Designed miniproteins, single chains, continued (4). Designs and how they scored, part 75

Each design is a single chain, and the fold is of that chain. pLDDT is the mean over its residues in the fold that is shown.

## One batch from the design tools (miniprotein)

Design m14579
Fold by ESMFold2-Fast:
Structure m14579 (fold): chain A 64 residues (1-64)
Amino acid sequence: MSKEQLESLAEGLKEAIKLLEESDDEEIIEHIMGSLKRLGIEAKNKEEAIEKLKEKLKELEEEL
């Protein structure tokens, strides 16, 4: 990936983490988790999704 693509992906992951942490709306959580599954991030619940997103974000930031 180019640096611009990695930065764009990192920003997207940060927004997804914020939405999951701030939202109690199950429909919003389900929608975000569905989008994450398409990116290869599978989680059973909101807490696991946040954890996996933070790990992926850390990996991306280490490559930048």
Scores: mean pLDDT 76

Design m14580
Fold by ESMFold2-Fast:
Structure m14580 (fold): chain A 118 residues (1-118)
Amino acid sequence: SMMEKIQREILEAMVELAAELLNIKLESEDFKERALELVEKLAQLILEETENPTAEQLLQLSDFMQTVRAFLAGLASVEELIEKMEELLASLPDKNSKAAQILKKMIELAKELLKKYS
């Protein structure tokens, strides 16, 4: 549907932005594989930047990763993904970390694109 195309395009834009900010080249041409690779790399960065992560922080990271997988399966919306990203960002101890900055920019881009298509 048109709405499914819009939601996919929003996630595609977020993935490409985050890849640029991480300074990585995504290996696959398949969107689902690109999104999963990006999310894995972002999760690795969060864990690398977080000293002694709390159970709550690990839960927020898990919820974010699961929501991306659910979106790719057609079971979650971009709006749900934004909510999980905001929860994850709020759980991070350093709001100026590279991961926090990437999450902020991804959230801002997604909100701008959603507003444009509302």
Scores: mean pLDDT 86

Design m14581
Fold by ESMFold2-Fast:
Structure m14581 (fold): chain A 69 residues (1-69)
Amino acid sequence: SSEVEELKRMAEEAQASGDDELYLETAKELAKAMLEKVRESGKLDVKEVEEQVEKELKELEKEVEKRRK
């Protein structure tokens, strides 16, 4: 759980510093850590969570792309 919290903090720091590349990379690692936690819990439909996480990552990629323009 602390790993997810640390990755969220790192993503916020990267965003605050204007490091869009680091922000996106940290967000991808956060998504991976969250998916792993869901798989370990065995309580949720992992496929549905994976699809939701993929959507969120694509939206973040679009936001980074817009900021570069």
Scores: mean pLDDT 72

Design m14582
Fold by ESMFold2-Fast:
Structure m14582 (fold): chain A 75 residues (1-75)
Amino acid sequence: SDEIVTFRVTIKKPEDLDEVKEELQKLGFKVKVVDETTLYVKGPLKKFLNVPESLKSKIERVERLEESLPDEEFE
């Protein structure tokens, strides 16, 4: 079974946050908005390898959380 992980994702521009959120949700991730440039993104580790380069170009940094957040945090 795939390991479920949570990443902290920082967006380069606040204007791109909604697009990045929607595209990650389309890829099957759970997404939580933290602030104007920050998302928590949860899903199988293997799916993170398949994020398109066009989407990665809008991302400033990605940090794996040591402990994955519970699903309740993404409701």
Scores: mean pLDDT 83

Design m14583
Fold by ESMFold2-Fast:
Structure m14583 (fold): chain A 86 residues (1-86)
Amino acid sequence: SMDEARALYQKGQQLQAQGNLGEALRYYLQARRILERLLAEAPSDELRALLAEVYENLGKIAKEFGLDHAAEALFAKAQALRDSLG
């Protein structure tokens, strides 16, 4: 559900703020999976906005781990979703 994805995202942000990037990544990946499924079923601006935030924070973590190509792809996905907001 959207509420489940939001809760997972918020937990990821809390862990990232604490410097626990590995656990933050795990929560963000769970949120991403739920949001991508929901987007395929019934897209909304709220869902696109939240998924964009998840992609951006995943990109930031990827960059911290030196995964520059993965980070670039994630930032591009976040921007594409934001560009699609009405």
Scores: mean pLDDT 88

Design m14584
Fold by ESMFold2-Fast:
Structure m14584 (fold): chain A 81 residues (1-81)
Amino acid sequence: SEIEELLAEILEKIAEAARALKAGDLETYRKIVAEIRELVKKHLPEATPDLPEPEELSEEELVDAMKQLYVAVSDVLARER
């Protein structure tokens, strides 16, 4: 399933982002959030949450944005057969 592959890619990116955040690399964390947002926008445009540009977000806001993106993708997967 395309949505299952998308969710798996997002989960891997979340793990990568967590490692960057632990290392204090906010630039890499921001880049990964932007990459996830673009993937969701490309594949699930109607389910994409209304989020500010990643470059304008604080660390806490980036974490919340990532949570919103994951919830959007997992919600679509829950509706798949």
Scores: mean pLDDT 77

Design m14585
Fold by ESMFold2-Fast:
Structure m14585 (fold): chain A 104 residues (1-104)
Amino acid sequence: GPPLSKEELEEVRKTLEENPEVIKESFPDWSEVEAEMRLLQVKALLKLQEGAKLEEIIEEVKKKLEELGVKITGIEVHPETNMVYIRAVTPEGKEYKIAVGPLP
């Protein structure tokens, strides 16, 4: 789909960070770790829009994922969109991809 605007990303961040009850109602299958990973993804995309370097964003996201007990398994680039994903495994053994932004 089309990329989210900075305003739309800020609304998603605010909902995830300030209204955890709405997240539990809308996404009942999300664990607390999964909700934190989604918030981290939104924060990464916001930093990229503010002019942060993709390499610095990747390093920060990796550090935060490790703090959550999430194991980093690799970096993946989507061939059609040039979108960069950090591949991760939660403590429960679930595999996830965290979008951190398009390659320049």
Scores: mean pLDDT 73

Design m14586
Fold by ESMFold2-Fast:
Structure m14586 (fold): chain A 58 residues (1-58)
Amino acid sequence: SIEDYAKQYLLSTNPAVREAALAQIAKLDPALAAQLRAAKNDEEKHRIVVDHLRSLRF
């Protein structure tokens, strides 16, 4: 699921794993992937993912 790829992207310390996860996110939700690519730091990336997941919850 997109949540699993988002966790890999945010939590992995391996750049190759992070990039592979982002590529999968881009296939599932290109708008989310574009927001993540534009984000300046990991704190902003985390906020983008949390906001996206909140919009899908309930």
Scores: mean pLDDT 79

Design m14587
Fold by ESMFold2-Fast:
Structure m14587 (fold): chain A 82 residues (1-82)
Amino acid sequence: SEKIEELAKKAEEALKAGDEEKVKEIAYETGVLIFTGLLKKGASVEEVKKLAEEAAAEAKAAGEEEEAEIILKAAEEAIKKY
């Protein structure tokens, strides 16, 4: 939780600086931590995949195609390492 809050703050700082690449990097790192945390708390691989697909679909609906790709890659990485 605290680590996710730290990453959110760093993302805001990067956004204020106009560092879009850093914002995307932090988004990926945050996603990996969230999905890894869910797996460690007993969520199944199938549940994490579903959550990632739903979140990615929502991002695409908002016109955020790159965010959708980051979400899916973050979930894949978390599952692979778990």
Scores: mean pLDDT 83

Design m14588
Fold by ESMFold2-Fast:
Structure m14588 (fold): chain A 110 residues (1-110)
Amino acid sequence: MLSPEEQARRLLARMRELLARLRALYDRMRALLDRALAAGRVSPAELAEFDALLEEMRRLVEEISRLGEEALRLSTNKALRREIVLLEAEAGVLLIAAYVMRQEFRKMHA
């Protein structure tokens, strides 16, 4: 039988995998923004691609938050709880940064 602590560690491992995917999506969005800035314009297709990536990032952040809430209910280990909170914070910061990039992308399209 897995202890609550071991269950929390498995959830944290899953959160780390999702954060790696989130970082990869963020890097793709940065590449799209860099190309748009270099071209001085953005096409409707590029805007749609950016919006699709942003929506995928939003879903990953929601899943990370859900797993983090579950892990925090299972663990009383202060170091593990701290790592969960910091990972959730990083995911949130990446999503905020992506929305800022979306505003810049929209200005080039409009």
Scores: mean pLDDT 88

Design m14589
Fold by ESMFold2-Fast:
Structure m14589 (fold): chain A 94 residues (1-94)
Amino acid sequence: MTAEELRRLREEAPAKLEEELEKVRAWAEELVARGLSEEERAELRADIARARALLAEQREKIAAADLPEEERAVLEMVAEAQEEVIALLEEALA
């Protein structure tokens, strides 16, 4: 990743991430409205558990890595967005 690419991502990422989060939110609302089979719920719970484990691993790597502040900020922003997606999916299954 070049410094220019990182700067562009930092500037564009918040708006793009918010747009994607809104799509996930709409999809989760649709799932609740349609209802989910027991098999679909089990599959989604397994996927959520896997995503949680991967997110925790990614956060540990970010925290341990000696990264420039710009790179760290982008990775942290992505991790926060992933956590929000997982939270929305967990809420849809409640």
Scores: mean pLDDT 76

Design m14590
Fold by ESMFold2-Fast:
Structure m14590 (fold): chain A 97 residues (1-97)
Amino acid sequence: KKIAELVKEFDNPEVEDLLTAAAFGNPKAREELQKKYGLTDEELDEVIRLFDEYMALELKLAVSRALYRTNGDPQFKKDAEEYEKKIEELKKKALER
C-alpha cells in the first residue's frame, strides 16, 4: 500500500525533510511526495497526520530521555520506554492499512 511505503521512510532524512515541509504547508514538497509515492490528496493528508503523530512521539521520547539523564527519575525512563513502544505500534498499524 502507498501509505505504508511512505511510513517505512519516516527515518529517511530526505523523506523527513519533505514531510516536515509538507506538514507546514509547502506546496512543492506536497507535490513531490504525491508524484514520488503516487498519493492522492486524501492519502497524503493521512500520511501527514501520521507523521505529525510520529514527530510528537519522537519529541516526547527525546525530552523523557533528556530528563532521565538530568535527574535520574525512573518515571522518565518508563515514559521513554512507553513512547518507544507507541512509535513501533504506530508504524506497525500503518503497515496494516
Scores: mean pLDDT 81

Design m14591
Fold by ESMFold2-Fast:
Order: C-alpha cells, then sequence, then structure tokens
Structure m14591 (fold): chain A 71 residues (1-71)
C-alpha cells in the first residue's frame, strides 16, 4: 500500500517532530526511540520489534511495552 510505504519513509520525521516528548522519556524508552530512528535510517523502512529487540539486547515483549508507553 502506498500509504504504508510513505509512513516507512516519514517515520524518522514524525519521531523528530515529537522531540520534546523524547526528552521526558526514561533512559530505557529513549534507547527504544533511538534504535527505531537508527534502524529506519539503515534499512530505509520501519524496523520490526524483533530488530529493535536484537539491537538493544532486550526481549520483544519489553520493546512492545516500552513503545506502548512512549507512543
Amino acid sequence: DLLEEMFKIATPDLVKKEEEFYKKLTPEQQKVVDARIELTKKYGRLPTNEEIAKALGISVGTVKKLEKKIY
């Protein structure tokens, strides 16, 4: 879907627009946001929770819990 492809490209910009919220996050939550941004840049698409978990050395369940509290 064209909209999903656009979201994959625009995700880093959306995260950057919420930078003020980023500064209020815990260190663990900030690591998840940082990993999403960096992996999106590397892959040119939104990373999976498994890719974020692998990059941070944490469980997929922990990533999902942190993302739900961040977003």
Scores: mean pLDDT 70

Design m14592
Fold by ESMFold2-Fast:
Structure m14592 (fold): chain A 82 residues (1-82)
Amino acid sequence: SLGDVQKEEKKRLEEELKTETDPFKKAQIYLRLGVLYYAEGKYDEAIKYFEKAISLLSGETDDEINLLFLTRLALKLVKEKK
C-alpha cells in the first residue's frame, strides 16, 4: 500500500541521515521526514524535523533560501493543524 511505501521511505531516510554530512542534503532529508510524519498525524515529530531542517539552512544561496521558505511554511501549517 501507499502507507507501507511511505513507512519504508521514512526508515530509509532516517538511515541515510545517519551518514549524510552535507547540511543542505540533511535539510532536504529533514524536510521529507517532517512531511512523512505529518502524513501519519505525528505532528510533534513533523515539527521537530522541520525545525532541524531550518537550523541547517543559512539562506545564503538561492537553493537554501527556497528550501528555507518552503520548510518555514510547512512548519507554520503543521503548528496550525496541531
Scores: mean pLDDT 85

Design m14593
Fold by ESMFold2-Fast:
Structure m14593 (fold): chain A 105 residues (1-105)
Amino acid sequence: DIDEEIKNMLEGLLESIDKEEDKEKLLEEVEKAKSPVEKIFTLMAMHAKIAGLDGEAQVDLMEKTITYLKRLGFEIPEEVKEKLLELAKKGDMDGAVELVKEWVE
């Protein structure tokens, strides 16, 4: 169940956050995302920011997220994958979330 998976990821991230302001922002951004795919990418982007991941680690997280979504039945088109990986390499995780939002529309 993708909704249960999203809930578990959100709860895990909330437990790892020390600042109340960062918890509130995470909850707001996840709530703004309407599709399960958008929620997963929002959680990934927030995780990267909170953990202070560099470009290599952000690319690894992006590849794992894409693989995870495919296992859940959400296959991202190749052209979108290439753009997502480019954005992750640049550290533009907010741009990655926006790209996913455009794709799922």
Scores: mean pLDDT 80

Design m14594
Fold by ESMFold2-Fast:
Structure m14594 (fold): chain A 101 residues (1-101)
Amino acid sequence: MVYLVVTIRGASESELPLLRELAARIEEIAREHGGTIVDRRLRVSPTSVILSLVVEFESEEKAEKFIEAVRAEVDRFFAEHPDARIGFSILDASSVADFLA
């Protein structure tokens, strides 16, 4: 099993609707690539919105295809929303575990 941590950060609470839209697109891509969302955390403050998703894949190949598809979708999303103040990152939890071994 491979675990990816997807983090989406909005610069303020006003970014929450766009952040939710991006998150929904990412969750759909995860399902298309055989991923299971095993954890979802949302933290909201007036100055920051952070959504973290933990996505489980059966293989590294599926996880890599998901990452490629998400990168393409994030590029399209920012082209559609050029004024969005949203940051995005993916962390491979398997890579972190391997680094600590």
Scores: mean pLDDT 81

Design m14595
Fold by ESMFold2-Fast:
Structure m14595 (fold): chain A 85 residues (1-85)
Amino acid sequence: MSDAEARVAIGFLRRLLERFDEVDGIQELLSEEAKEELKKWLEEKLAEYEAAYTGAEASAEEEREAYRKVMEEVGEKVEELIAKE
């Protein structure tokens, strides 16, 4: 994991957790149990990225790629939970 991935993921996941109850689709498509599982997974991922982050500089291109990557990872978890229900 690069520092660009960690920094971008930290920012994205913190924002997503802060606005969890406002995210269209998540609140309506997931059961109460699945929402709790997703929130816990997001909190665990945030802690993992925070532990990996060293403060190194990253280019704008690396940040853009990292943002796409973390969005895909979160999207895959949401789809997994929807498919399980």
Scores: mean pLDDT 74

Design m14596
Fold by ESMFold2-Fast:
Structure m14596 (fold): chain A 81 residues (1-81)
Amino acid sequence: MVERTREVLERVARRLEELGDFGSAAGLRTVAQLVPSLSPEAQRKVLEAAERLLRAIEEGASLEELAKLADEILRIVLDSL
């Protein structure tokens, strides 16, 4: 779980950097480092949200929608700490 969640978050962060959203990418890299400290429930929510964000990138979603999805992941982490 932890390894997979971190890998998806790092992949999403890289894709956001390629699209010019360095702020969201930096936030998600921080989340990837915090994943081992989260509860199993929070880890699952982060993984599901990260997979949704990756899918949105693959489907060509707007930068506005991608930023919103990235912010949602950050909120899950903040609410879980």
Scores: mean pLDDT 83

Design m14597
Fold by ESMFold2-Fast:
Structure m14597 (fold): chain A 90 residues (1-90)
Amino acid sequence: MIDELRKVMEEALERIKKAPSLEEAKQIAIDGINRMTELALLGIKDLEEKRRLIQLAADYVNKIQKAKSKEEVIKIFKEAGEDLLAFVER
C-alpha cells in the first residue's frame, strides 16, 4: 500500500511538471490527491481517523484550486503527498 501511494505521487508529480497549463496541472494534482486518499482509506479502520484523512485531503484540494502558478501546485502537491504517506505509516 505505501509503495502504491509513492508510485501514484511520483507519477502525478511527473505529469504536473509536464502539464502545458496551470488548469491541467491543478486537475492532475487534484486527481492525484483523490487517488492517494482512496488508497490510504483502505488501510484505515477507525471512523474518526477516516474523517480526519478526508478533511486533510479536502483542505489540500482547496489549496490547489487557489494556486496561482504551476510551481505552487507542485509545492502543495508534495506537501499533500508527504502528509498522506505519514497518515498511512502511523
Scores: mean pLDDT 85

Design m14598
Fold by ESMFold2-Fast:
Structure m14598 (fold): chain A 55 residues (1-55)
Amino acid sequence: MTGAQAFDEVEREYGPEGAGLAGIYGTQLMQSRGLSSADATLEGGRIAGGLLRAL
């Protein structure tokens, strides 16, 4: 899976706001945890989903 495909999947699941947050957190996860672009984007999406639920 490419990072672009993962981003599209997150946008479908959590909407544009979730996808934007996933992009931010995904970049941080690549740098801090060494995750691939796809894995970082999917994990960022999970974080975004949790944050949107908390708001």
Scores: mean pLDDT 75

Design m14599
Fold by ESMFold2-Fast:
Structure m14599 (fold): chain A 73 residues (1-73)
Amino acid sequence: SEALLKIAKLVKENLGEEGEIAAKVLEEYKNASKEAQSNIISGVVKWLKEKGKEELAEEIKKIAEEAGIKIEE
């Protein structure tokens, strides 16, 4: 998924080494179902909010939603 790769890039660019690890995990889901992609991206959004990166979390959510991937709690 183009959206998933874009999200991986943003995470890598903004979070350094932690972002590189998260990006590798996200890349594993590029061919997964929309449900699986929703689950992993929702986890990333929660993680970013916990780190105080609320603006980045919102951007990632918008990218996912534009690609038809629902962000769930």
Scores: mean pLDDT 83

Design m14600
Fold by ESMFold2-Fast:
Structure m14600 (fold): chain A 76 residues (1-76)
Amino acid sequence: MELLRESLRREARAAEERLEELVEIARNGSPLQKIGAEFYALSLLVSADLAEEVGDEETAEVLRRVAEEVLEAVRE
């Protein structure tokens, strides 16, 4: 489980660092770029569920927050 926890924490950090870029792509990107941003956000929701299952609630919250902001920007 340690490798999974570390992987999820790295993913959360990367997602948080990329949030501004992803929101911009979701709002102003091409149709294909917007689809890519949506799929990335959906993958973050899966990772958030995994983080919650392993007891890392802080990582789960970060992943869900980033995913929610990106999905909101895509769907407006």
Scores: mean pLDDT 84

Design m14601
Fold by ESMFold2-Fast:
Structure m14601 (fold): chain A 61 residues (1-61)
Amino acid sequence: SAEDVIKTLEAAFGLPVTADLSDERTRILVRYLQRELGLEEDGVADEALERAIAEWKREKE
């Protein structure tokens, strides 16, 4: 699920869609997304990030 969530944000932000959670790049991307969504930049794709992404996606439509 976190992988699918990250893929959605990568596509929405115009970034390369890889969503490989084992990749160092994915950790950096998670921090970037957390910052853009107003979350704590800890690099962890958790429930808070998933919820923020879902709300952001609904608002943007």
Scores: mean pLDDT 66

Design m14602
Fold by ESMFold2-Fast:
Order: sequence, then structure tokens, then C-alpha cells
Structure m14602 (fold): chain A 100 residues (1-100)
Amino acid sequence: SMEAIQRQIDALRKEALRKFDEMVARIREEMRKQGLTPQQEEQVQRLIDMARFLLTVDDFRGMGDYLGEAFEILGRRDDAEEARRWGEDLQRRLDALKAA
């Protein structure tokens, strides 16, 4: 039913937001540990802000890509790959629900 699909989309959005906040917390902790310059902190914050915006418009792939770029600036390659893969997986799940 359309109501069941909408509930699944709402649940997916809540799941996405929870893990997004966890990933942002990891980025902020790594920034604190590395002692970035103000310019580098501003660059990472802009990437986080863009990722958050993309999350609000259901662009999960774009969200994951921008979080991945933030992790790459921090030298966190495995976290960057996790973020991009997660965004791709969420996008596939959302697209499948919208196609049903």
C-alpha cells in the first residue's frame, strides 16, 4: 500500500539522519585531534553543511560523497569509503521504495 511505502521511506530517512549525526561526530572528533587551521575547519564545515542539505532533499549519494570528501581532508580514507558506500546504499534503497 502507499501508506506502507511512505512509512518505509520515513524509517529510511530517520535511519539516515541517525548515522549522518554519528559520522559528523566522528569528523568533529578527528578535527579536534588534528588541530586543523581555521581555513581547513571552514572547508570541512562547508562539506558537512552541504551533506546535511543533501540529506534534507533525499540526495543520499551526494550526502555520502560530501561526507567522504570531509573524511579525505582528515586523511581518513576508510571512513571516506564507508561514507560514500553508505550514501550509495541508501540511494538504492530509496529509489527501490519510490519505484514500488
Scores: mean pLDDT 90

Design m14603
Fold by ESMFold2-Fast:
Structure m14603 (fold): chain A 76 residues (1-76)
Amino acid sequence: NQAVVDELQALVDERAADLSPEAKARIHAIIDSMVDASKEEQLEAVEEIYRIMVSAGMPVERAVETAAEMVAIVNA
């Protein structure tokens, strides 16, 4: 689902702009893998992205909000 991948990448570029290039690259690689993934696998990927965002220093409140928006995109 390329449309979901494109929307998630755009969201990450806006919400995670201040994260390290390494963290952003890892997140983008996970999002790219979602193109052929099941809905269950996509939701698991969002959980992994959330953990990466927090570990990379994103404030927990922003990481929770970003993950919630990602879940909404996946479920659309």
Scores: mean pLDDT 85

Design m14604
Fold by ESMFold2-Fast:
Structure m14604 (fold): chain A 112 residues (1-112)
Amino acid sequence: ALDLAQKVSVAGARKDAKKAAEYTKKLLELNVPPILAMGAVSGLIEAGLPATAYVLAVWVGDPELIARAEAALAAVDSLSPEEVELLRWIVDNYVGPLRDHARAVLARFGQL
């Protein structure tokens, strides 16, 4: 789990949105507690997946990460195909806050 968050961080530093999304999906498939996803948030912002970063930051509940992800999300007018696919996968496979935040972001960008 921690190694997957590290891989998201590395993919972010490399601006590799596809790998960042792939490693995030694998991390979530492990049903990790929110705290273990914290390390992925900065990597997702760097990789150009600010909506996914925002969903994870709110799920984790860290105010600094939420503020950073919110700022990054506010800077975009549309979501990438990789981000839409990942967020829809979250909506389809999760319940509770993670799904609700992913659904809200998709609705905001007209992608439900």
Scores: mean pLDDT 81

Design m14605
Fold by ESMFold2-Fast:
Structure m14605 (fold): chain A 65 residues (1-65)
Amino acid sequence: MEEVKKTEEEGKKKLEEAGLEAAKRINADPSQETIDDEHRRLTKLKEEVDKKVKEAKEKSEKLKK
């Protein structure tokens, strides 16, 4: 359980930091290209975080037996 919580919290923190950086970059260069690029980066990061959380849950379930 602790491993899952830690992975979720780390993922949340990474997404929040990436979101703030994306907003900062868009504010510095509000072009459609920059907006689209940052949106794609955030989407891929979210997918990676989701996969890590699923892997942690799978490990937790095997330990539960």
Scores: mean pLDDT 78

Design m14606
Fold by ESMFold2-Fast:
Structure m14606 (fold): chain A 62 residues (1-62)
Amino acid sequence: MRELLQKLSEINSLINQGKVDEAIKKAQELLKEEPTNMYLRGALAAALDAQGKVDEADKVAK
């Protein structure tokens, strides 16, 4: 859990820097390891929404 919090912070930092593609890739890779983790799904949805992929963001968030 502590390491997960650090990784979530990194994804948010990438989004804030405008590196949305890297944020999406990072969240996707982490989610492959923990597919049911709701925090990672939320982070991926936020990154996808920031990129304008609202349909994919909605699918991940649900």
Scores: mean pLDDT 75

Design m14607
Fold by ESMFold2-Fast:
Structure m14607 (fold): chain A 80 residues (1-80)
Amino acid sequence: DELDRYIAEAERLLKEIDEVAEQFEKMGKKKQARYLGIQSVALRLRLVAARITNSLEDAKQVVEDAKETLEKGKKLLEEI
């Protein structure tokens, strides 16, 4: 059940990315909100593909890319 654990972790990170995007939207920073929204959709599609193909490696990569996206989003949020 390693795949399910990585999928759950990725879903948790994606929720946090969505929360950061919502904060940008509330501040009128539409470009940053849209960028994070596009990244979130792309990562979710990759996660669906990993689940369908039963790819633990792909699920792990989505987790790492989601962590990087979240860290970048939080850093940009602090620069406002």
Scores: mean pLDDT 87

Design m14608
Fold by ESMFold2-Fast:
Structure m14608 (fold): chain A 71 residues (1-71)
Amino acid sequence: NREEVGEEAERAVGIIRAAVVKTVALNSDIPEEVKEKILELTDKAIDYANSGDLEKADQYIREAEKLLEEA
């Protein structure tokens, strides 16, 4: 019960994190190619989170965050 609730919470947090990164990227004056890559990574993260692969979701979110910070 507790473990299952924790996994669902992590999935929800992952989706929210990806959505936040995507929204920031869309509203940032960063190069279009970098913006497109961030959108691709965040969409992948949401897909992995929805499929239950929280480790992959976190990996893609971190890659998107790093790309946004380096832009």
Scores: mean pLDDT 81

Design m14609
Fold by ESMFold2-Fast:
Structure m14609 (fold): chain A 62 residues (1-62)
Amino acid sequence: METILIKVPKEVQDLVLKHLKELGIEARKVSDGTIEVKVENREDLIRAVAAVLLAIGDYLEQ
């Protein structure tokens, strides 16, 4: 299991966390704009990237 820190705009951070949880990825907010993600395999990494893209899409539509 690898731990990855992701930097995102603070405005989309809650949306990223929402999508990570919906995709079954273990993640937590560590600070404003920083999310800690637990990744076990390549599929988890792809889901984490997808969560970021989905969150940005949601933000642009709101």
Scores: mean pLDDT 83

Design m14610
Fold by ESMFold2-Fast:
Structure m14610 (fold): chain A 84 residues (1-84)
Amino acid sequence: SDLDELRKSLEELLDEEDVEFLMKLAEAIIKGDKEEAKKLLEEAYKRGLLTEEEYKNFLKGLETGDGELISLTFINIVDRLKEK
């Protein structure tokens, strides 16, 4: 599944805690759990993994179903976590 492939890719790049965080976010997005997705996104923003503009763009992506905005923001979170 797409989630299984995502987990495998993230495990090659990140520690277990960060993999679990990103998998929860991805699962919330895929399941359409907007409340959980927003909560996890707020935590990413609070951790400094997103700029204010990226945070707002991701929220808009969730509301409009804009997969490009969602994907680009997700990649930015992964990239910043890799810098640990």
Scores: mean pLDDT 81

Design m14611
Fold by ESMFold2-Fast:
Structure m14611 (fold): chain A 137 residues (1-137)
Amino acid sequence: MTPEEYLKKGGKALAEGDYDTAIENFEKAIELDPNNVKAYIYLATAYFLKGELDKAWEYLEKAYRLNPSPALDAAGLGLSYFLNKDYDTAELFFAQAIRLDPDNVFAHVLLAKVYEAKGETEQAEEWLKKARDIAGK
């Protein structure tokens, strides 16, 4: 299989909530292509959804080191504010990350988690649907 085939399988598993199968497939994508920035972003997303926050940070940092971008800077800042429970500031940074990179699955998932934390259930579900659409492609 190619790195892209593993990303597609992992993205489908991620969209279905099978985080362990998602992680295994993204790790295989990185084994075949260690410079695959998208695989690191998807690993960070899967580990965040599992509650393994240290690994989520590690993989987001690896993505940034391979391809430094304003979108990844915004995503990292958003995560920092989210973990400090500053949900209003986290929302602004994740929205900025999405404007800069509309396919950033990490930013879509975490924006949904911001709305969930704020009790905005309808908006949370809308952003999770967008994240699943992106991941499942």
Scores: mean pLDDT 88

Design m14612
Fold by ESMFold2-Fast:
Structure m14612 (fold): chain A 85 residues (1-85)
Amino acid sequence: SEASRELARKLVQKLKDESKKALEEVKENPDLPAGELLAYAKMNYMAYLGSRANEGTVPELAKEAAKVAEEAYEYAKKQAEKKKA
């Protein structure tokens, strides 16, 4: 239905916006402890999966959101790994 497509669009847009904000927050706060960086990584991996699940409904937006979430996940994970060294 149109309502289901609109709900998917709003959800995926929110995931994209939250992943962009998370990526900026990690970049602006290099002193974040490893536990918080791992939490950001896990949250953005979930956002990646949620965006990919909506590719059949909102394909272009879902691909964009998944890409941002993957970038945020990888960045936070790498920063967490550096804190252990």
Scores: mean pLDDT 87

